# Designed miniproteins, single chains, continued (4): the designs that were tried, part 66

Each design is a single chain, and the fold is of that chain. pLDDT is the mean over its residues in the fold that is shown.

## One batch from the design tools (miniprotein)

Design m14269
Fold by ESMFold2-Fast:
Structure m14269 (fold): chain A 68 residues (1-68)
Amino acid sequence: MEEVEELIELAREGASVEELIEKASPAIAAAIRAAEAQGLKSREDLITLLRVIRQGLEAGREAAARRA
């Protein structure tokens, strides 16, 4: 899950979409590629997408913890 935080920092530092895709897991890379195909063009939109992915992963982790 730290992976998404690292991708957000790289995007903030000016990393290209292709660099982020190469460093991401296959699932996150697929999400980025899909967003790019749908017209995601700005770095701010990309950072917003990564934050949404992070929030979804955290919500899943919290749900698992509540069941355990």
Scores: mean pLDDT 74

Design m14270
Fold by ESMFold2-Fast:
Structure m14270 (fold): chain A 94 residues (1-94)
Amino acid sequence: MKEELRKKAEELEKEGEELYREGARLYDEGVAAGDAEKLREAARLFEEAARKFKEAAELYEKAGDKEKAREAVLKAVAAAIAAVAARFEAELLE
């Protein structure tokens, strides 16, 4: 049971990391090109990454893995900050 929760948390964390990498790539492209639409898409990917990391943190906490839960919370906060930054950059272009 705890092993199943940990495995689900690891899968969600991996999904969040993939979404964060794609968001970061679109953010870099959007900034370089002055493309507000790419920056808005980057923000959506960062928001989705933040949700995945938050869900992973909740599952790690239920599994009793407090250290991994803390790491996932920090990743969720970082992704949320990146989303705000991407949205702000998009607004500055319009």
Scores: mean pLDDT 90

Design m14271
Fold by ESMFold2-Fast:
Structure m14271 (fold): chain A 72 residues (1-72)
Amino acid sequence: GSVGVDFSDGKGLTEAVDLLMDTPGLRSITAIPGGSSGLGRVTGQFESDEAARRAAELVRGVPGVVSVGVQG
């Protein structure tokens, strides 16, 4: 499964990366910082859909989160 998260805040992006890296089942992570004209995005790839859903719930609590998507 995968989790994609959009951020309006660079601090929130960093916190989300740290939370995703601490989530069991993480296989890969990609973070793209937002510029003055765009949102930052973190994408995490997980070994299972359940791990991805758990990661999404953790990230929803991070300040600056605009949207969270989970793909199974």
Scores: mean pLDDT 77

Design m14272
Fold by ESMFold2-Fast:
Structure m14272 (fold): chain A 83 residues (1-83)
Amino acid sequence: MPLSELDPALARALGLTSLEELRAYLAETGKRLGLGDLATNPRVLAQAIGVLIEGATEPAPGVSEEEFAAGRRIAAAVREELA
């Protein structure tokens, strides 16, 4: 799915065109934050996307608090990078 269909402002700000590119960018951000294996966890990356695009404040069903907290930390770092 094109990122511009979900969040055109975020797509433009990051210069990204797809969710796959966004996941790769978020994983690299998580690695820079020292999150280790959580940086490449698909649930963590999905939580980061939910926080960035949908403003999610609670973990999705089946997601742990640790996975959600990691996703929120990645999202916060991306927002700081864009500010």
Scores: mean pLDDT 78

Design m14273
Fold by ESMFold2-Fast:
Formats: structure tokens, C-alpha cells, sequence
Structure m14273 (fold): chain A 61 residues (1-61)
């Protein structure tokens, strides 16, 4: 399922709220993003998780 811009922003915001103190180089970051997305009702494929990891990194620059 393709993510909308609003869905990406919602998942990024929820991830930062729950895991904002987490080191972004931690190998658990993709799993944490997938978990947050699942709690919000989204089922992510690998490409969507990779896109969200990049969005989180850009949001913190």
C-alpha cells in the first residue's frame, strides 16, 4: 500500500515522540518504525520502512 505524505508525517511524528532519544544508527530503528506504523494501523513493506527511516533522518537535520 503506497503511503500518502500525511501518513509518512504521522508515522515520523509518532516515532519521534516515542523513540526520539534513540540513536538513529541503532539497527532496531527500522523495527521501531514498523512497530509504530503497525500501532497506527499501517502494514509496511521493506521499501516503505526504508523511506520512513530516510524521512526520520531528514527531520532531525
Amino acid sequence: MPLTEEQIEAIVAAFLERFGGMDLDDPRVPEAIALVAAELGYVLDREQVERLVEAVRRALE
Scores: mean pLDDT 77

Design m14274
Fold by ESMFold2-Fast:
Structure m14274 (fold): chain A 63 residues (1-63)
Amino acid sequence: SVEALAEFFELVLSSSPRPWSRAELVAAGRRLGYSEATVSAALRLLLDRGRVRETPDGRYELA
């Protein structure tokens, strides 16, 4: 589900010492069996909820 993938992204970003690129998040989601569309939906959900922010160079980190 989109929400389960969003929770996973929050977990990996919280344990990462650096922001992740969109390509890295897409690759991680695909390894779990999710489509790129589902990855985009999960990222949109996190951004809309203010849980994650996009950096100026297009990477993602916890807000």
Scores: mean pLDDT 86

Design m14275
Fold by ESMFold2-Fast:
Structure m14275 (fold): chain A 75 residues (1-75)
Amino acid sequence: MEELEELIKKLEASVKLGRDILEHMRQVAERELPKADEAGRLTLEALIHIFSPEAGPEQAKRADELLLKALELTR
């Protein structure tokens, strides 16, 4: 039991570091959003959804839709 809790704490620390990195990436995407063209804006908006602190399956699906729309614009 205790060993499992220790492993979970170590994993949680790694997840926290990953979340901090993703939050930073989201901020960078938000900063670049006003400078992007139409396809770039859709891509950055999708990344903001993926890097959101509340990111889950619904946000991932929304991001996929935005990315597909951006790809369609390049055809």
Scores: mean pLDDT 73

Design m14276
Fold by ESMFold2-Fast:
Structure m14276 (fold): chain A 77 residues (1-77)
Amino acid sequence: MEEKIRELVERYERRALDAIRAGDIASAEKTLRDLYDEMSQLIYEATKKGEDPKKINELVGELIREVRRRIQAALKE
């Protein structure tokens, strides 16, 4: 599960950064919304399978925080 989460975050982050570099901010925003939706679904499925919701939410929260920080840095250049 953790590996799938990390791969998904990396893929969406790359797409969002590519859109920002192309000047397509609307596409980047859509990509980030899609990422958040996919993350919410993965957390829900993981907790249904008996994973510790606190542990999974902490992992996802940290990854999303890092992505948002990097996206904000790219937008400020």
Scores: mean pLDDT 78

Design m14277
Fold by ESMFold2-Fast:
Structure m14277 (fold): chain A 90 residues (1-90)
Amino acid sequence: SLSTDEALDLAEEGAILLLKGIYEKDEELIKKGIKLIEEALGQLPEDLAEKIADFIVEKVKYVRENELSEEELEKIIEEIKKFFEELKKE
């Protein structure tokens, strides 16, 4: 099984790939992102997994509902990186 830090790294990678896939309309990136997120969340405590899932769902909704520039997408990716960095400090 994955350690908590390894699972958090996997969830971060999956979230970034998922958002890039949605932005680029790349079904293979979307599938890869979802697979990594599902694997990661299955290795985490329920409360932490729910917090991460809610955060990812909010970002997915935002990217789907808005026509974003590449610069705006990079800003969202930096927000994801910061979110996971803060979780590792807890």
Scores: mean pLDDT 87

Design m14278
Fold by ESMFold2-Fast:
Structure m14278 (fold): chain A 92 residues (1-92)
Amino acid sequence: MKYTIEVEGVGLNARTAPITSEDVEKVLEETRKHLEAFAKQGVGVRVYIETSGTEEDTRKIAEELIKIGEALGLKVASVEISGTKAVIEFEP
C-alpha cells in the first residue's frame, strides 16, 4: 500500500514536500520529525494523508499520527476522514 503525507505549520506558511512510501514505518518516522519541528515552534499543525488502501487503512495511519502528535505535546483539534484521504488538525 502507498502512503503520501504532507505536513503544514499553521501560522508559519510552511508545508513539506510530499512524504511518499510503501513503508509505513518510514512514513511515520519522517512525519514525526516534521511534527516535532513544528511543535517546537509552538504553532498549530495540519497533516494531510492519502493512501492507496481503504478508509480503514487511512483511519489506522491517522490514529498512529494522532498518537505521535500527542506524544510531542500537540492537541487534536479536528480529524476528517473521507475514503483514502484524511486531514488531522493539531493545536500547540
Scores: mean pLDDT 86

Design m14279
Fold by ESMFold2-Fast:
Structure m14279 (fold): chain A 67 residues (1-67)
Amino acid sequence: HMEERAEIIKQQLIESIKNARRVLPKEEADKVIEENKKFALDYLVNRLGIPKEEAEKFVEEAVKEAE
């Protein structure tokens, strides 16, 4: 199920953002978060076959939820 796998990636991204903000200085956290966002987007599009627009929405929602 595509939606179930996408939701897992979204939750993992949320957790990674929260953890980075908690343990790293702001500049380092920002870099890690941007890399994790890019990785999640690539995974959703290229591994799960989710349309780019939909994958971008999931990543944006994860960032908003984590911040």
Scores: mean pLDDT 81

Design m14280
Fold by ESMFold2-Fast:
Structure m14280 (fold): chain A 62 residues (1-62)
Amino acid sequence: DEEEVLKKIAKLLGVSVETVKKILDMPWPQQRAWFGDKIHEAKSDEEKARISEAARLAHKLR
């Protein structure tokens, strides 16, 4: 279950599973700030939706 969730987050963000693990090692306030910054940088509603879903999945793993 956890490994499949990590793969889904990686696919949504367009990054490696290793990068996702590094993000999830952050304390939640820093992790939330990182996702917030990525939402702000997103150029399309589709990209914003993908990042939001990745953040939701990351929160569930806490």
Scores: mean pLDDT 80

Design m14281
Fold by ESMFold2-Fast:
Structure m14281 (fold): chain A 91 residues (1-91)
Amino acid sequence: MEIKGVSEEVLKAAETIAESLNGELIGIEALDEETAKVKIKTLSPFNNEETILEVLLSKEGKILGVSFSGSKNEEKLNEALRQQEELAKKR
């Protein structure tokens, strides 16, 4: 795993997220002084296919955004996430 110029808070948050997902932390990269991108290899909860979860973190380790990438099903996975959020609101 290659780690580039990230804070201790970002490292700790990335490890915690990977552990909670039973995923493999494959990379952390600082995008600027305020944000870092974390890549976690995990199994999609929708189709059990191996995928890459990208998490955008603040310098304090706060989650700013989440997306799936590295798969031909990226659009489908992201749309499924959006649908699940809407269904959760409707109950």
Scores: mean pLDDT 68

Design m14282
Fold by ESMFold2-Fast:
Structure m14282 (fold): chain A 65 residues (1-65)
Amino acid sequence: KYSELMRALALIEDLYLKGYIEDVEFKGKTITVRAKEKTPETEEMLREIKELLEKAGYEFEVIYL
């Protein structure tokens, strides 16, 4: 849904601005991010993003360093 997509994109932007992720790629209905760190905080936020994106009809992939 639109509202869920918007919330997910805002969270992705927050992580990017904090330097926790780099390279955000859009490929059809799949969004891929590269995570620079693997901490409980970043893992929790990435899990929330995944749930929101899946509800919006998108797939979310995370690549760790």
Scores: mean pLDDT 81

Design m14283
Fold by ESMFold2-Fast:
Structure m14283 (fold): chain A 95 residues (1-95)
Amino acid sequence: MKELIEKLIERAKELIKRAKELLEKAKELKKEGKDPNADEIIKKLEEIIKEAEELLKELEEWKEKPPSAEELTALALRLIGLEIDLELLEKKLEK
């Protein structure tokens, strides 16, 4: 379990990093007037970052108080969902 929590922490950190990089790119495209979807994408990226940061806080607490298998599975599925959402937003910006 401890190794799995550490791997999920690294994945959450990578997701936050990627989402923040994409957010900066979306904001730049908005300034240039190049993407009519920029406002929608910016809002969705901010939501992804917020949720990923909340998951990271839960994972850090789990280092001292390990979760149930059900809680671990639920968080892992939420993280996978955020990773998929980010990939879909990246594809929209590559227009």
Scores: mean pLDDT 83

Design m14284
Fold by ESMFold2-Fast:
Structure m14284 (fold): chain A 86 residues (1-86)
Amino acid sequence: KEELKEKVKKEIEKNKELFPDLDEKSIKMIEKLIENSNEYEIKILLIQVKYLPELLAAAKAGDGKKMEEVIDKMLKEQEPYFEKME
């Protein structure tokens, strides 16, 4: 659990330049979400954070097809964890 939380924090920190407007309130909300999340919720969050830079790059380029492809990849990777949560 702590390993997964640390990995999420590192992904956010690595992509800090992509979130220049990420205020203290947003950071605290993310930390609270991680603290109150079970193992599968943390894994889902990690997948979302992992794909966020690619999604933002596609949005910046105006590439709607690429955005849909990235979202589809995220949903497919998340699916096993949603099933395990229920």
Scores: mean pLDDT 69

Design m14285
Fold by ESMFold2-Fast:
Structure m14285 (fold): chain A 83 residues (1-83)
Amino acid sequence: MDVSSLEVGESVTFLSEEEKEKLRKAKSAEEMELIYMAAVLGVSVKTVRERIKKYGREYILEEILRELAKRYKRPEEAERLLK
């Protein structure tokens, strides 16, 4: 919710055209989240769904934040996203 108060427009620009089209074609908020998570992690939607079942949604969101930090080329303290 407040977690990614960074660059909303830039987050969309970060996604490839294929990933943006998948988001537009998604018929549910859950499907949109899975597609976004899969894009950020560089894995399939099925893999994200399985990991959510095993580790929980919040665990996967933390992994997403770590990958976004890497993609934005943050300093080595990228793990320190919590203030």
Scores: mean pLDDT 63

Design m14286
Fold by ESMFold2-Fast:
Structure m14286 (fold): chain A 96 residues (1-96)
Amino acid sequence: MSKEEQEMIAKLGEALNAKDYAGARDLLIEAARRGLRHATAYGLTMLLLVARLIEDPELRQRALEALAEAAAALDAGDLEAFEAAVAELRALLEEA
């Protein structure tokens, strides 16, 4: 794994541990734009685990849908759709 991947994974982990979802969003978007596949996969996986722990079933469903949209956009190479989905996910996690 590259040094850039390792540094981004470390920053994402720090933001998520601090419950800094705005920071995690910005780092995840940066990782995707830079083509850091391992850091992006790590960030999405950690956000999936956080979303699954949301007690409100309606917020949980919406967060999981936003995460699925982000993953689909990333697979399609649609960075604008990815950024929009990650921004929605961040807002939903802050409501939880």
Scores: mean pLDDT 86

Design m14287
Fold by ESMFold2-Fast:
Order: structure tokens, then C-alpha cells, then sequence
Structure m14287 (fold): chain A 82 residues (1-82)
């Protein structure tokens, strides 16, 4: 279970990094990379669904409730992934 939680945290970090990358792109760049970004998003979502468990769900709810900033959530996820 610990390894599954760590892997889930790694995938969440990849998703957060993808969202951050998208937010920094110009509209023209988003359009050019739309297919690539959508494919990566779907692959990450599939991995999250495969790793999902009630234990992980509860952990995420706790992180979201106690850590109001995305940066703080990312830092917590990095610690879990280690």
C-alpha cells in the first residue's frame, strides 16, 4: 500500500506540473500543443484511476482541507512520493 500511495503521489505531481505548464502557455502555444497535452492528461487520469483506493481518497481530502495552496499540496505530495 505504501508504494501505491507513493506512485499515486508521483502521478498527481505530474498532473500538477502539466497544469502549471498549460497556465504559462500563450493561446497560440496551447492550440499547437492541444493534442499532446490532452493525451498526457488522459494518460495521467488513467493511472490515477488504476491506483485509486479509499485510503488514497481520504488522504487527498485531508491534504486539500489542510493545505489551501496548490504549492503546499505539491510539497506534501513530494514528501509522500519520497
Amino acid sequence: MEERIKEFAKVLLERAKLLEEQSKLKPEEVEERREELLKKSKELQKKLEELWSPEIEKLLEELEENLPSDEEVLEALKKIAE
Scores: mean pLDDT 74

Design m14288
Fold by ESMFold2-Fast:
Structure m14288 (fold): chain A 86 residues (1-86)
Amino acid sequence: MNYQRAIALEVAAALLLMAAGLEPEEERPALVEAAVEAARKAAELAPTKEEAIELVEFVKKAAEKSLDEELAKEAVERLEEIKKEI
């Protein structure tokens, strides 16, 4: 059950980042914040440290592809902090 929840949160995080890339600049930070918190919860629910790292890396790639350079850099930095906590 926890692993299924982790996968669902990873997908939610990626979708939130895609949505952020399509929203006006003022709306993007809130969606990025929600995505980073979903990624954190996904990592916590992952059955192994290796799986947790893979989930965060997937969300990191979604941020890099979906967001402008400045916001992508900020999101990636926060996701790298989550990886260090694993």
Scores: mean pLDDT 82

Design m14289
Fold by ESMFold2-Fast:
Structure m14289 (fold): chain A 69 residues (1-69)
Amino acid sequence: SDAQLQQAIGLMQQGHDAYQAGDYKKAAELYQKAYELVSSLPPSPLSDALGEGAREARERAEQAAKEQE
């Protein structure tokens, strides 16, 4: 559980790095992976907050990717 939370945090950080680099498609993929991983965990305030953050970051990255078209 803790290892999976750390992996999700790592995916969020990688997504943030991709977003800062302007690679919004890669950022969205990384945030989606973080969201999927967190969604597989037992419900908790921490996992719920991380999941919501990943979902919002993914939606933001997907919108930015569309605007690059």
Scores: mean pLDDT 85

Design m14290
Fold by ESMFold2-Fast:
Structure m14290 (fold): chain A 105 residues (1-105)
Amino acid sequence: MKEETLKEIEKAIEYLRKVVELTSGEARSIAMAAYAYALEAKRLAERGDYEGAIKSLELAKKDAEKLVEMGKKGEISEEAKKQAEKALEYLEKAIELLRKMLEES
C-alpha cells in the first residue's frame, strides 16, 4: 500500500502543478498552497509519518475544493477546473489509503 499511496499523492501533485500553470492571481496562490501541502504530504508519507501526511493532504484538499468552486463560478478556465477536479480525486484516494495504513499499523 505505501507504493500505491505515494503514486496517488504524486498524481495529485501533477494535477495541482497543472492548475498552478493554468491560473493567475488569487487562484494561482491557492493552487500553489495546495501544491506545497501535497509535496509536504509526500515527504511525510515517505518517512512513515502517515498522520502528518493525512493532515497535509486535508489542507491540500480544502484548497483544491476552493479551486473547483472557483471553476463552477467561471473564475478560472474550464481546463483549470478539470485539473483541480482530478487533483481532488487523487487527494481523496491518497487520504483513504493513508487512513487504511494507520488502521493496519
Scores: mean pLDDT 88

Design m14291
Fold by ESMFold2-Fast:
Structure m14291 (fold): chain A 65 residues (1-65)
Amino acid sequence: SMAAKEKGIEEVKKTAEQAGGTVLGISGGIVTVGLPRRSPAEDDAARAKLMTAGAKAGLGVSIRY
């Protein structure tokens, strides 16, 4: 559980970084990510990857632009 959570947080951080964003905070099982606005396709792809990474670790992901 803890190892899966840590790996999930790392995956969210990695995904955010690749999208040009950053993790702003982690609280209450939710990872808050700041992302730059890009094309709709890029935003959708980044959002899907972030949600998937979070879900695998039982974490919510909140995205801020």
Scores: mean pLDDT 79

Design m14292
Fold by ESMFold2-Fast:
Structure m14292 (fold): chain A 70 residues (1-70)
Amino acid sequence: MEKRKEELRQKALDALREEAERTGNPFLKKVIEEIESGKPTPLAKAALKSYIVTIARQEGLSREEIEELL
């Protein structure tokens, strides 16, 4: 499970970076900075989890499998 979780986390971070670069959204830039600093706020953690869930769902994971990854 760790390999799958790490892969999804990496894809979520890449998606956040692409969206931040494309839109210039200051909230997304702050979320990325907080995660990379190792001191993310609860809001930043929630944003990352949201992207992980979205990508996992797109890759065909069940709701139960997604909940286990969170």
Scores: mean pLDDT 76

Design m14293
Fold by ESMFold2-Fast:
Structure m14293 (fold): chain A 84 residues (1-84)
Amino acid sequence: SLEERIRELTARGLEVAKRYVEIKPTLSEEEREELEKKLEELSRLFEEIGDAIRAGDYEKAEELLKKAEKEVEELEKKIKEAEK
């Protein structure tokens, strides 16, 4: 369900943010700026998803959720690479 996917994605987003905080002191300034920009974009997508759901626009929420899923996947990959 859409609700279940949002719960899963929110949990993944929180995990990504926690991992970022842990590795932040080991990152270059450029890596930090890139990851922070992507985290800000993800935060905005979550806000827009919430707005769409409150408005009853489930079609828009689905489209935004797909974008957020891709952003989370990219962040997970970048953080995993930075941890090595």
Scores: mean pLDDT 85

Design m14294
Fold by ESMFold2-Fast:
Formats: C-alpha cells, structure tokens, sequence
Structure m14294 (fold): chain A 74 residues (1-74)
C-alpha cells in the first residue's frame, strides 16, 4: 500500500540521516497521526517536539527529525 511504502521510505530516510531507533519511532508515530487525519501537520510536529523533549534527545537529532518530518508531511 502507499502508506506502507511511505512508512518504509520514512524509516530508511531516518536511518540514512543517522537518527536513533527511538527518534525514528517518534517521527513514525507523528507521521502516522498526521496520515490518519488525527492531527494537522502542526499538531503532529508539536507531538514530535514534546516526545523528543521528554526523552532528552540531543539538539542535532531534534533538528534532523523535525526537518525530516516537514519533508515527509509537505
């Protein structure tokens, strides 16, 4: 399915960008909420920020994850 292909592509892009497994999962959760129509891109981005803040994700990983999510949700 197109959704499964997008999720696979997102996972590969996260890996290529050097994101940890935990941060990759956060990006995928935010992406799924957006794709399911549960959240706007802005709400999903806020969820991603909140999750990364909760786990103390390093700044460089946070910036990379946010940039990747913006690209995937554009």
Amino acid sequence: SARAELITAARRAADAAGLSSAVTLMVLIALQEYLDGEMTPEEALALLRAQMDRLGVPEAQRETALALFRELSA
Scores: mean pLDDT 84

Design m14295
Fold by ESMFold2-Fast:
Structure m14295 (fold): chain A 77 residues (1-77)
Amino acid sequence: MEAVREAARKGAEEGGKLGGASQETIDAMVDGASRGRTPAEAARLAAEGIQKHGGDTPGAVSYAAGMAARGAVEALG
Protein backbone atom coordinates (compact mmCIF):
# COMPACT_ATOMS: atom_id res chain seq x y z
CA MET A 1 0.00 0.00 0.00
CA GLU A 2 2.69 2.54 0.91
CA ALA A 3 4.59 1.68 -2.30
CA VAL A 4 1.47 2.44 -4.40
CA ARG A 5 0.94 5.76 -2.61
CA GLU A 6 4.63 6.66 -2.92
CA ALA A 7 4.57 5.97 -6.68
CA ALA A 8 1.37 8.02 -7.06
CA ARG A 9 2.98 10.91 -5.15
CA LYS A 10 6.09 10.86 -7.34
CA GLY A 11 3.97 10.67 -10.49
CA ALA A 12 1.86 13.65 -9.41
CA GLU A 13 4.99 15.67 -8.58
CA GLU A 14 6.63 14.88 -11.94
CA GLY A 15 3.42 15.60 -13.86
CA GLY A 16 2.94 18.88 -12.01
CA LYS A 17 6.48 19.98 -12.86
CA LEU A 18 5.96 19.05 -16.53
CA GLY A 19 2.79 21.18 -16.57
CA GLY A 20 4.67 24.16 -15.07
CA ALA A 21 2.69 24.21 -11.82
CA SER A 22 3.77 26.12 -8.70
CA GLN A 23 5.12 24.14 -5.74
CA GLU A 24 1.86 24.79 -3.80
CA THR A 25 -0.18 23.33 -6.67
CA ILE A 26 2.20 20.35 -6.94
CA ASP A 27 1.92 19.73 -3.17
CA ALA A 28 -1.90 19.74 -3.44
CA MET A 29 -1.82 17.22 -6.31
CA VAL A 30 0.71 15.02 -4.47
CA ASP A 31 -1.40 15.06 -1.29
CA GLY A 32 -4.51 14.06 -3.26
CA ALA A 33 -2.73 11.32 -5.23
CA SER A 34 -1.23 9.78 -2.07
CA ARG A 35 -4.75 9.19 -0.63
CA GLY A 36 -5.73 6.99 -3.58
CA ARG A 37 -5.65 3.20 -3.22
CA THR A 38 -6.24 2.50 -6.92
CA PRO A 39 -4.86 4.22 -10.04
CA ALA A 40 -8.27 5.74 -10.80
CA GLU A 41 -8.60 7.07 -7.23
CA ALA A 42 -5.08 8.52 -7.31
CA ALA A 43 -5.86 10.40 -10.55
CA ARG A 44 -9.18 11.72 -9.22
CA LEU A 45 -7.78 12.82 -5.85
CA ALA A 46 -4.83 14.57 -7.51
CA ALA A 47 -7.32 16.66 -9.51
CA GLU A 48 -9.40 17.37 -6.36
CA GLY A 49 -6.27 18.59 -4.54
CA ILE A 50 -6.11 21.55 -6.93
CA GLN A 51 -9.57 22.77 -5.89
CA LYS A 52 -8.68 22.88 -2.18
CA HIS A 53 -5.62 25.08 -2.77
CA GLY A 54 -7.27 27.52 -5.19
CA GLY A 55 -4.98 26.76 -8.12
CA ASP A 56 -5.82 25.66 -11.65
CA THR A 57 -3.21 24.68 -14.20
CA PRO A 58 -5.06 22.39 -16.68
CA GLY A 59 -1.87 20.93 -18.14
CA ALA A 60 -0.38 20.18 -14.71
CA VAL A 61 -3.64 18.58 -13.52
CA SER A 62 -3.78 16.28 -16.57
CA TYR A 63 -0.09 15.31 -16.39
CA ALA A 64 -0.17 14.79 -12.60
CA ALA A 65 -3.33 12.64 -12.77
CA GLY A 66 -1.92 10.51 -15.60
CA MET A 67 1.50 10.06 -13.98
CA ALA A 68 -0.03 9.26 -10.58
CA ALA A 69 -2.20 6.55 -12.17
CA ARG A 70 0.74 5.04 -14.07
CA GLY A 71 2.97 5.05 -10.99
CA ALA A 72 0.29 3.32 -8.93
CA VAL A 73 -0.20 0.64 -11.63
CA GLU A 74 3.56 -0.04 -11.75
CA ALA A 75 3.79 -0.29 -7.95
CA LEU A 76 0.94 -2.86 -7.91
CA GLY A 77 3.07 -5.16 -10.14
Scores: mean pLDDT 66

Design m14296
Fold by ESMFold2-Fast:
Structure m14296 (fold): chain A 58 residues (1-58)
Amino acid sequence: SEEIRKAAEALAKGNTTEAVEILLKLGFSRQKAEDIALRGLMIQDPELAENLIKKELE
């Protein structure tokens, strides 16, 4: 998904606000989006962050 990729790239750049907005658009709650964004920011790898987001959509 283009949105998942954009969220992962935003997290790699440290832009948690943009990432949270995209995650909300994907259907996550605000609390879940913020949790995913924090974990993705700590990873600092767009590919691993993308996989994290995909796993949370299960």
Scores: mean pLDDT 81

Design m14297
Fold by ESMFold2-Fast:
Structure m14297 (fold): chain A 102 residues (1-102)
Amino acid sequence: SLRAERERVVRETALAIRGIGLGLNPELVLRIAQGDEEAIRTLEEYEAFVDKLVADVVAGKISLDDGEAKIAAKLRELGASDFQIELAIIGFRSMVALRLQK
């Protein structure tokens, strides 16, 4: 169905944009945009991991430094460069700040 194909492409594009916003490596983002199910699963698992860390920092269960260290370790496992990790830490700090403002 042409409709189902359009809905799939829109969803995959939206997932790829989310991956970019989280600082995932360009190769993984391209795989997500192409509908690679393993790459999409990796994004979903990483999003859940980040959301939990943001919630834990906001709740005072872990320090901001502990959260940043966990983000850096997870992204290294996912093959991110040091530059991508630094950008992702800035994004993580932004997510924590936004939750504290709401």
Scores: mean pLDDT 83

Design m14298
Fold by ESMFold2-Fast:
Structure m14298 (fold): chain A 92 residues (1-92)
Amino acid sequence: SEGVELMMTASEISLYTQRARETGDSQAYVNAGKTLASMGRYDDARYWYQKGIDIKPSSSGYDNLSDTLDRQGRHSVSDRYRRKADELRRLA
């Protein structure tokens, strides 16, 4: 039964990364990063979050990047991105 969940997650990653490349949608890149982070693939997750942010900065993108950096013990860098997320929330 555990194998079904892993296969579904891999399929979701493939779908999100393909959609992001086809549309250039910043949120699709952020969603791909979130899926990778849920699998413990933090370096890959950060790459996809950065891609999303590069297309369009978002509080969601910076928050997820910050959370992933905290899980990797990179607290000072995480705090920097958390501040960027807070700034964008104030502008929205």
Scores: mean pLDDT 77

Design m14299
Fold by ESMFold2-Fast:
Structure m14299 (fold): chain A 83 residues (1-83)
Amino acid sequence: ADEYTKKALEALLQGNYKEGLEYAKKALEIDPTNLEALRLAAGSAIGLGNYKEALYYLQKRLELDPSDKLAQRALEAVQEKLK
């Protein structure tokens, strides 16, 4: 999990959103409750313009941590893109 989340973060920081999403998904295959992997998957999906997929990961993130203000704001922004 840690190896894939590290690779996902490195890819996201380089603007390689597709690779970032692929590595984040691999981390989530190992642990579906990995909050860091959910964060990186949402960020990578947003970078790709895949707002529906980003919405899915943000909702999963908030199910696990309802007090996450950053995830709440990101979810609101993504919902505006889907109107």
Scores: mean pLDDT 85

Design m14300
Fold by ESMFold2-Fast:
Structure m14300 (fold): chain A 64 residues (1-64)
Amino acid sequence: MDLHDYLLEFVERMTTSRLTPAQAEELKRQEAERLGVASFNQLYVDVLMDAAEETRRRLLEELA
């Protein structure tokens, strides 16, 4: 949950800053190293997929 919010804010900040592709890749690389993961993009996808699955599960329970 905290990681999901953090990653959303991080991506929003990158988008707002209008970084070049090279600057965005360097920033993502530094963040991946700081978080101890191999790829920031992979972490971001994994966290979003996990959050989406949790939301989907909650909606299915609400409809039941």
Scores: mean pLDDT 74

Design m14301
Fold by ESMFold2-Fast:
Structure m14301 (fold): chain A 96 residues (1-96)
Amino acid sequence: MSAEEYQKKGDEALKAGNLEEAAKYYLKAVNLDPSNLEAWQNYGEALARLGSADGYVVLGEALAQQGRLEEAREAYRRALALDPENAVARERLRRL
């Protein structure tokens, strides 16, 4: 299965409200194509909606690479709200 096919399965799971399944398929997509920022964004969003601080970090990094710096800052702030000791979120937010 291709990265595009996994991204499509992730999108289908997300529309169905299956956040864990969506995250699983988006992870498969980014493992096959790590340069796909949209797949990284969708993966981070699915994890963030599941309450994962690391999901907000992944989302923030994908948004920052797209030049969406204010949305990236908000994602890192959300990560720190869930996990105040998240070193990556603290460092990224300080440098934005």
Scores: mean pLDDT 86

Design m14302
Fold by ESMFold2-Fast:
Formats: structure tokens, C-alpha cells, sequence
Structure m14302 (fold): chain A 100 residues (1-100)
């Protein structure tokens, strides 16, 4: 439906903004560690919040894709999930590295 198309568009813009925010925070965290500086807990908490919001956004995109039988949207949601998992793993590695 047109309402599902509008919701899908909003969710895709949201997913892009959340991914960009996560990439920016990872870059900040990596640069801090490279300089021997600690990662602020606020940055870790912000990263976790962005990841949770992106996970929820991907879940809603997947539900829309299933209802509308939109294989392209389901494929995109899966790719977003894979990228999210990669970013989360990298963030966890950086946090573990500062404890070592």
C-alpha cells in the first residue's frame, strides 16, 4: 500500500542515519585508542543505543517486506543486519582492547 511505501521510506532514511552515526562513533573510538586515550562510557552507551534503534528499524523493515512480499526489501534488511552485526562486533573489540 502507499502507507507501507511511506513508512518504508522513513525507516530507510532512519537506518541510513543510524548507520552513519555508528560509523562516526567507531571512528572516534578507534582514534582515541590509537592515541592511548580511553573511550568515554557515553560513547559506548550512545553506540549501544544506535545499535538497538537500528535493530528495531531492521525488524520493522523485515515485517513490511514479508507483508508486501517485497524480496528486494527483505534482501536489503538482511544486508543492513549483516552490517549492524559487523559494526557491533568491531565496537566490542575496541572496548575489549582498552581493557587489555
Amino acid sequence: SMEEVKRQTILLFRATALLNGMWLLLDIMEKRLAQGQPIPQADVDNFARLADELRATIRELTEIGRRENNQSLLDLARKLGDELDTLVARGQQLVAQQRA
Scores: mean pLDDT 89

Design m14303
Fold by ESMFold2-Fast:
Structure m14303 (fold): chain A 90 residues (1-90)
Amino acid sequence: SENDLIESISAEIKKLAGAEFTPEKEKSLAFDIKSVIRFADQIAAPKKQKIAMVVETVLEFLKIEEIKLTSDQVKELVSNVNAAAKEYFA
């Protein structure tokens, strides 16, 4: 579900970013994810493209909110977001 996707991604960012991922930033992430998946569900596009849109939205969120992750942490996050988004669009 939408809530399961958001919770999964939020839990991963909390694990990697700790205190930098504030409750206010978590609300912003939830809004961004809801917006992108609702848009993705309305367009005729391959599942791979829809998954990529969710990944790109999460990465853009990290940049805007200045959440600093190492390159290895970003790779781990991208892998987990891909898996969660793939499950959502299944």
Scores: mean pLDDT 88

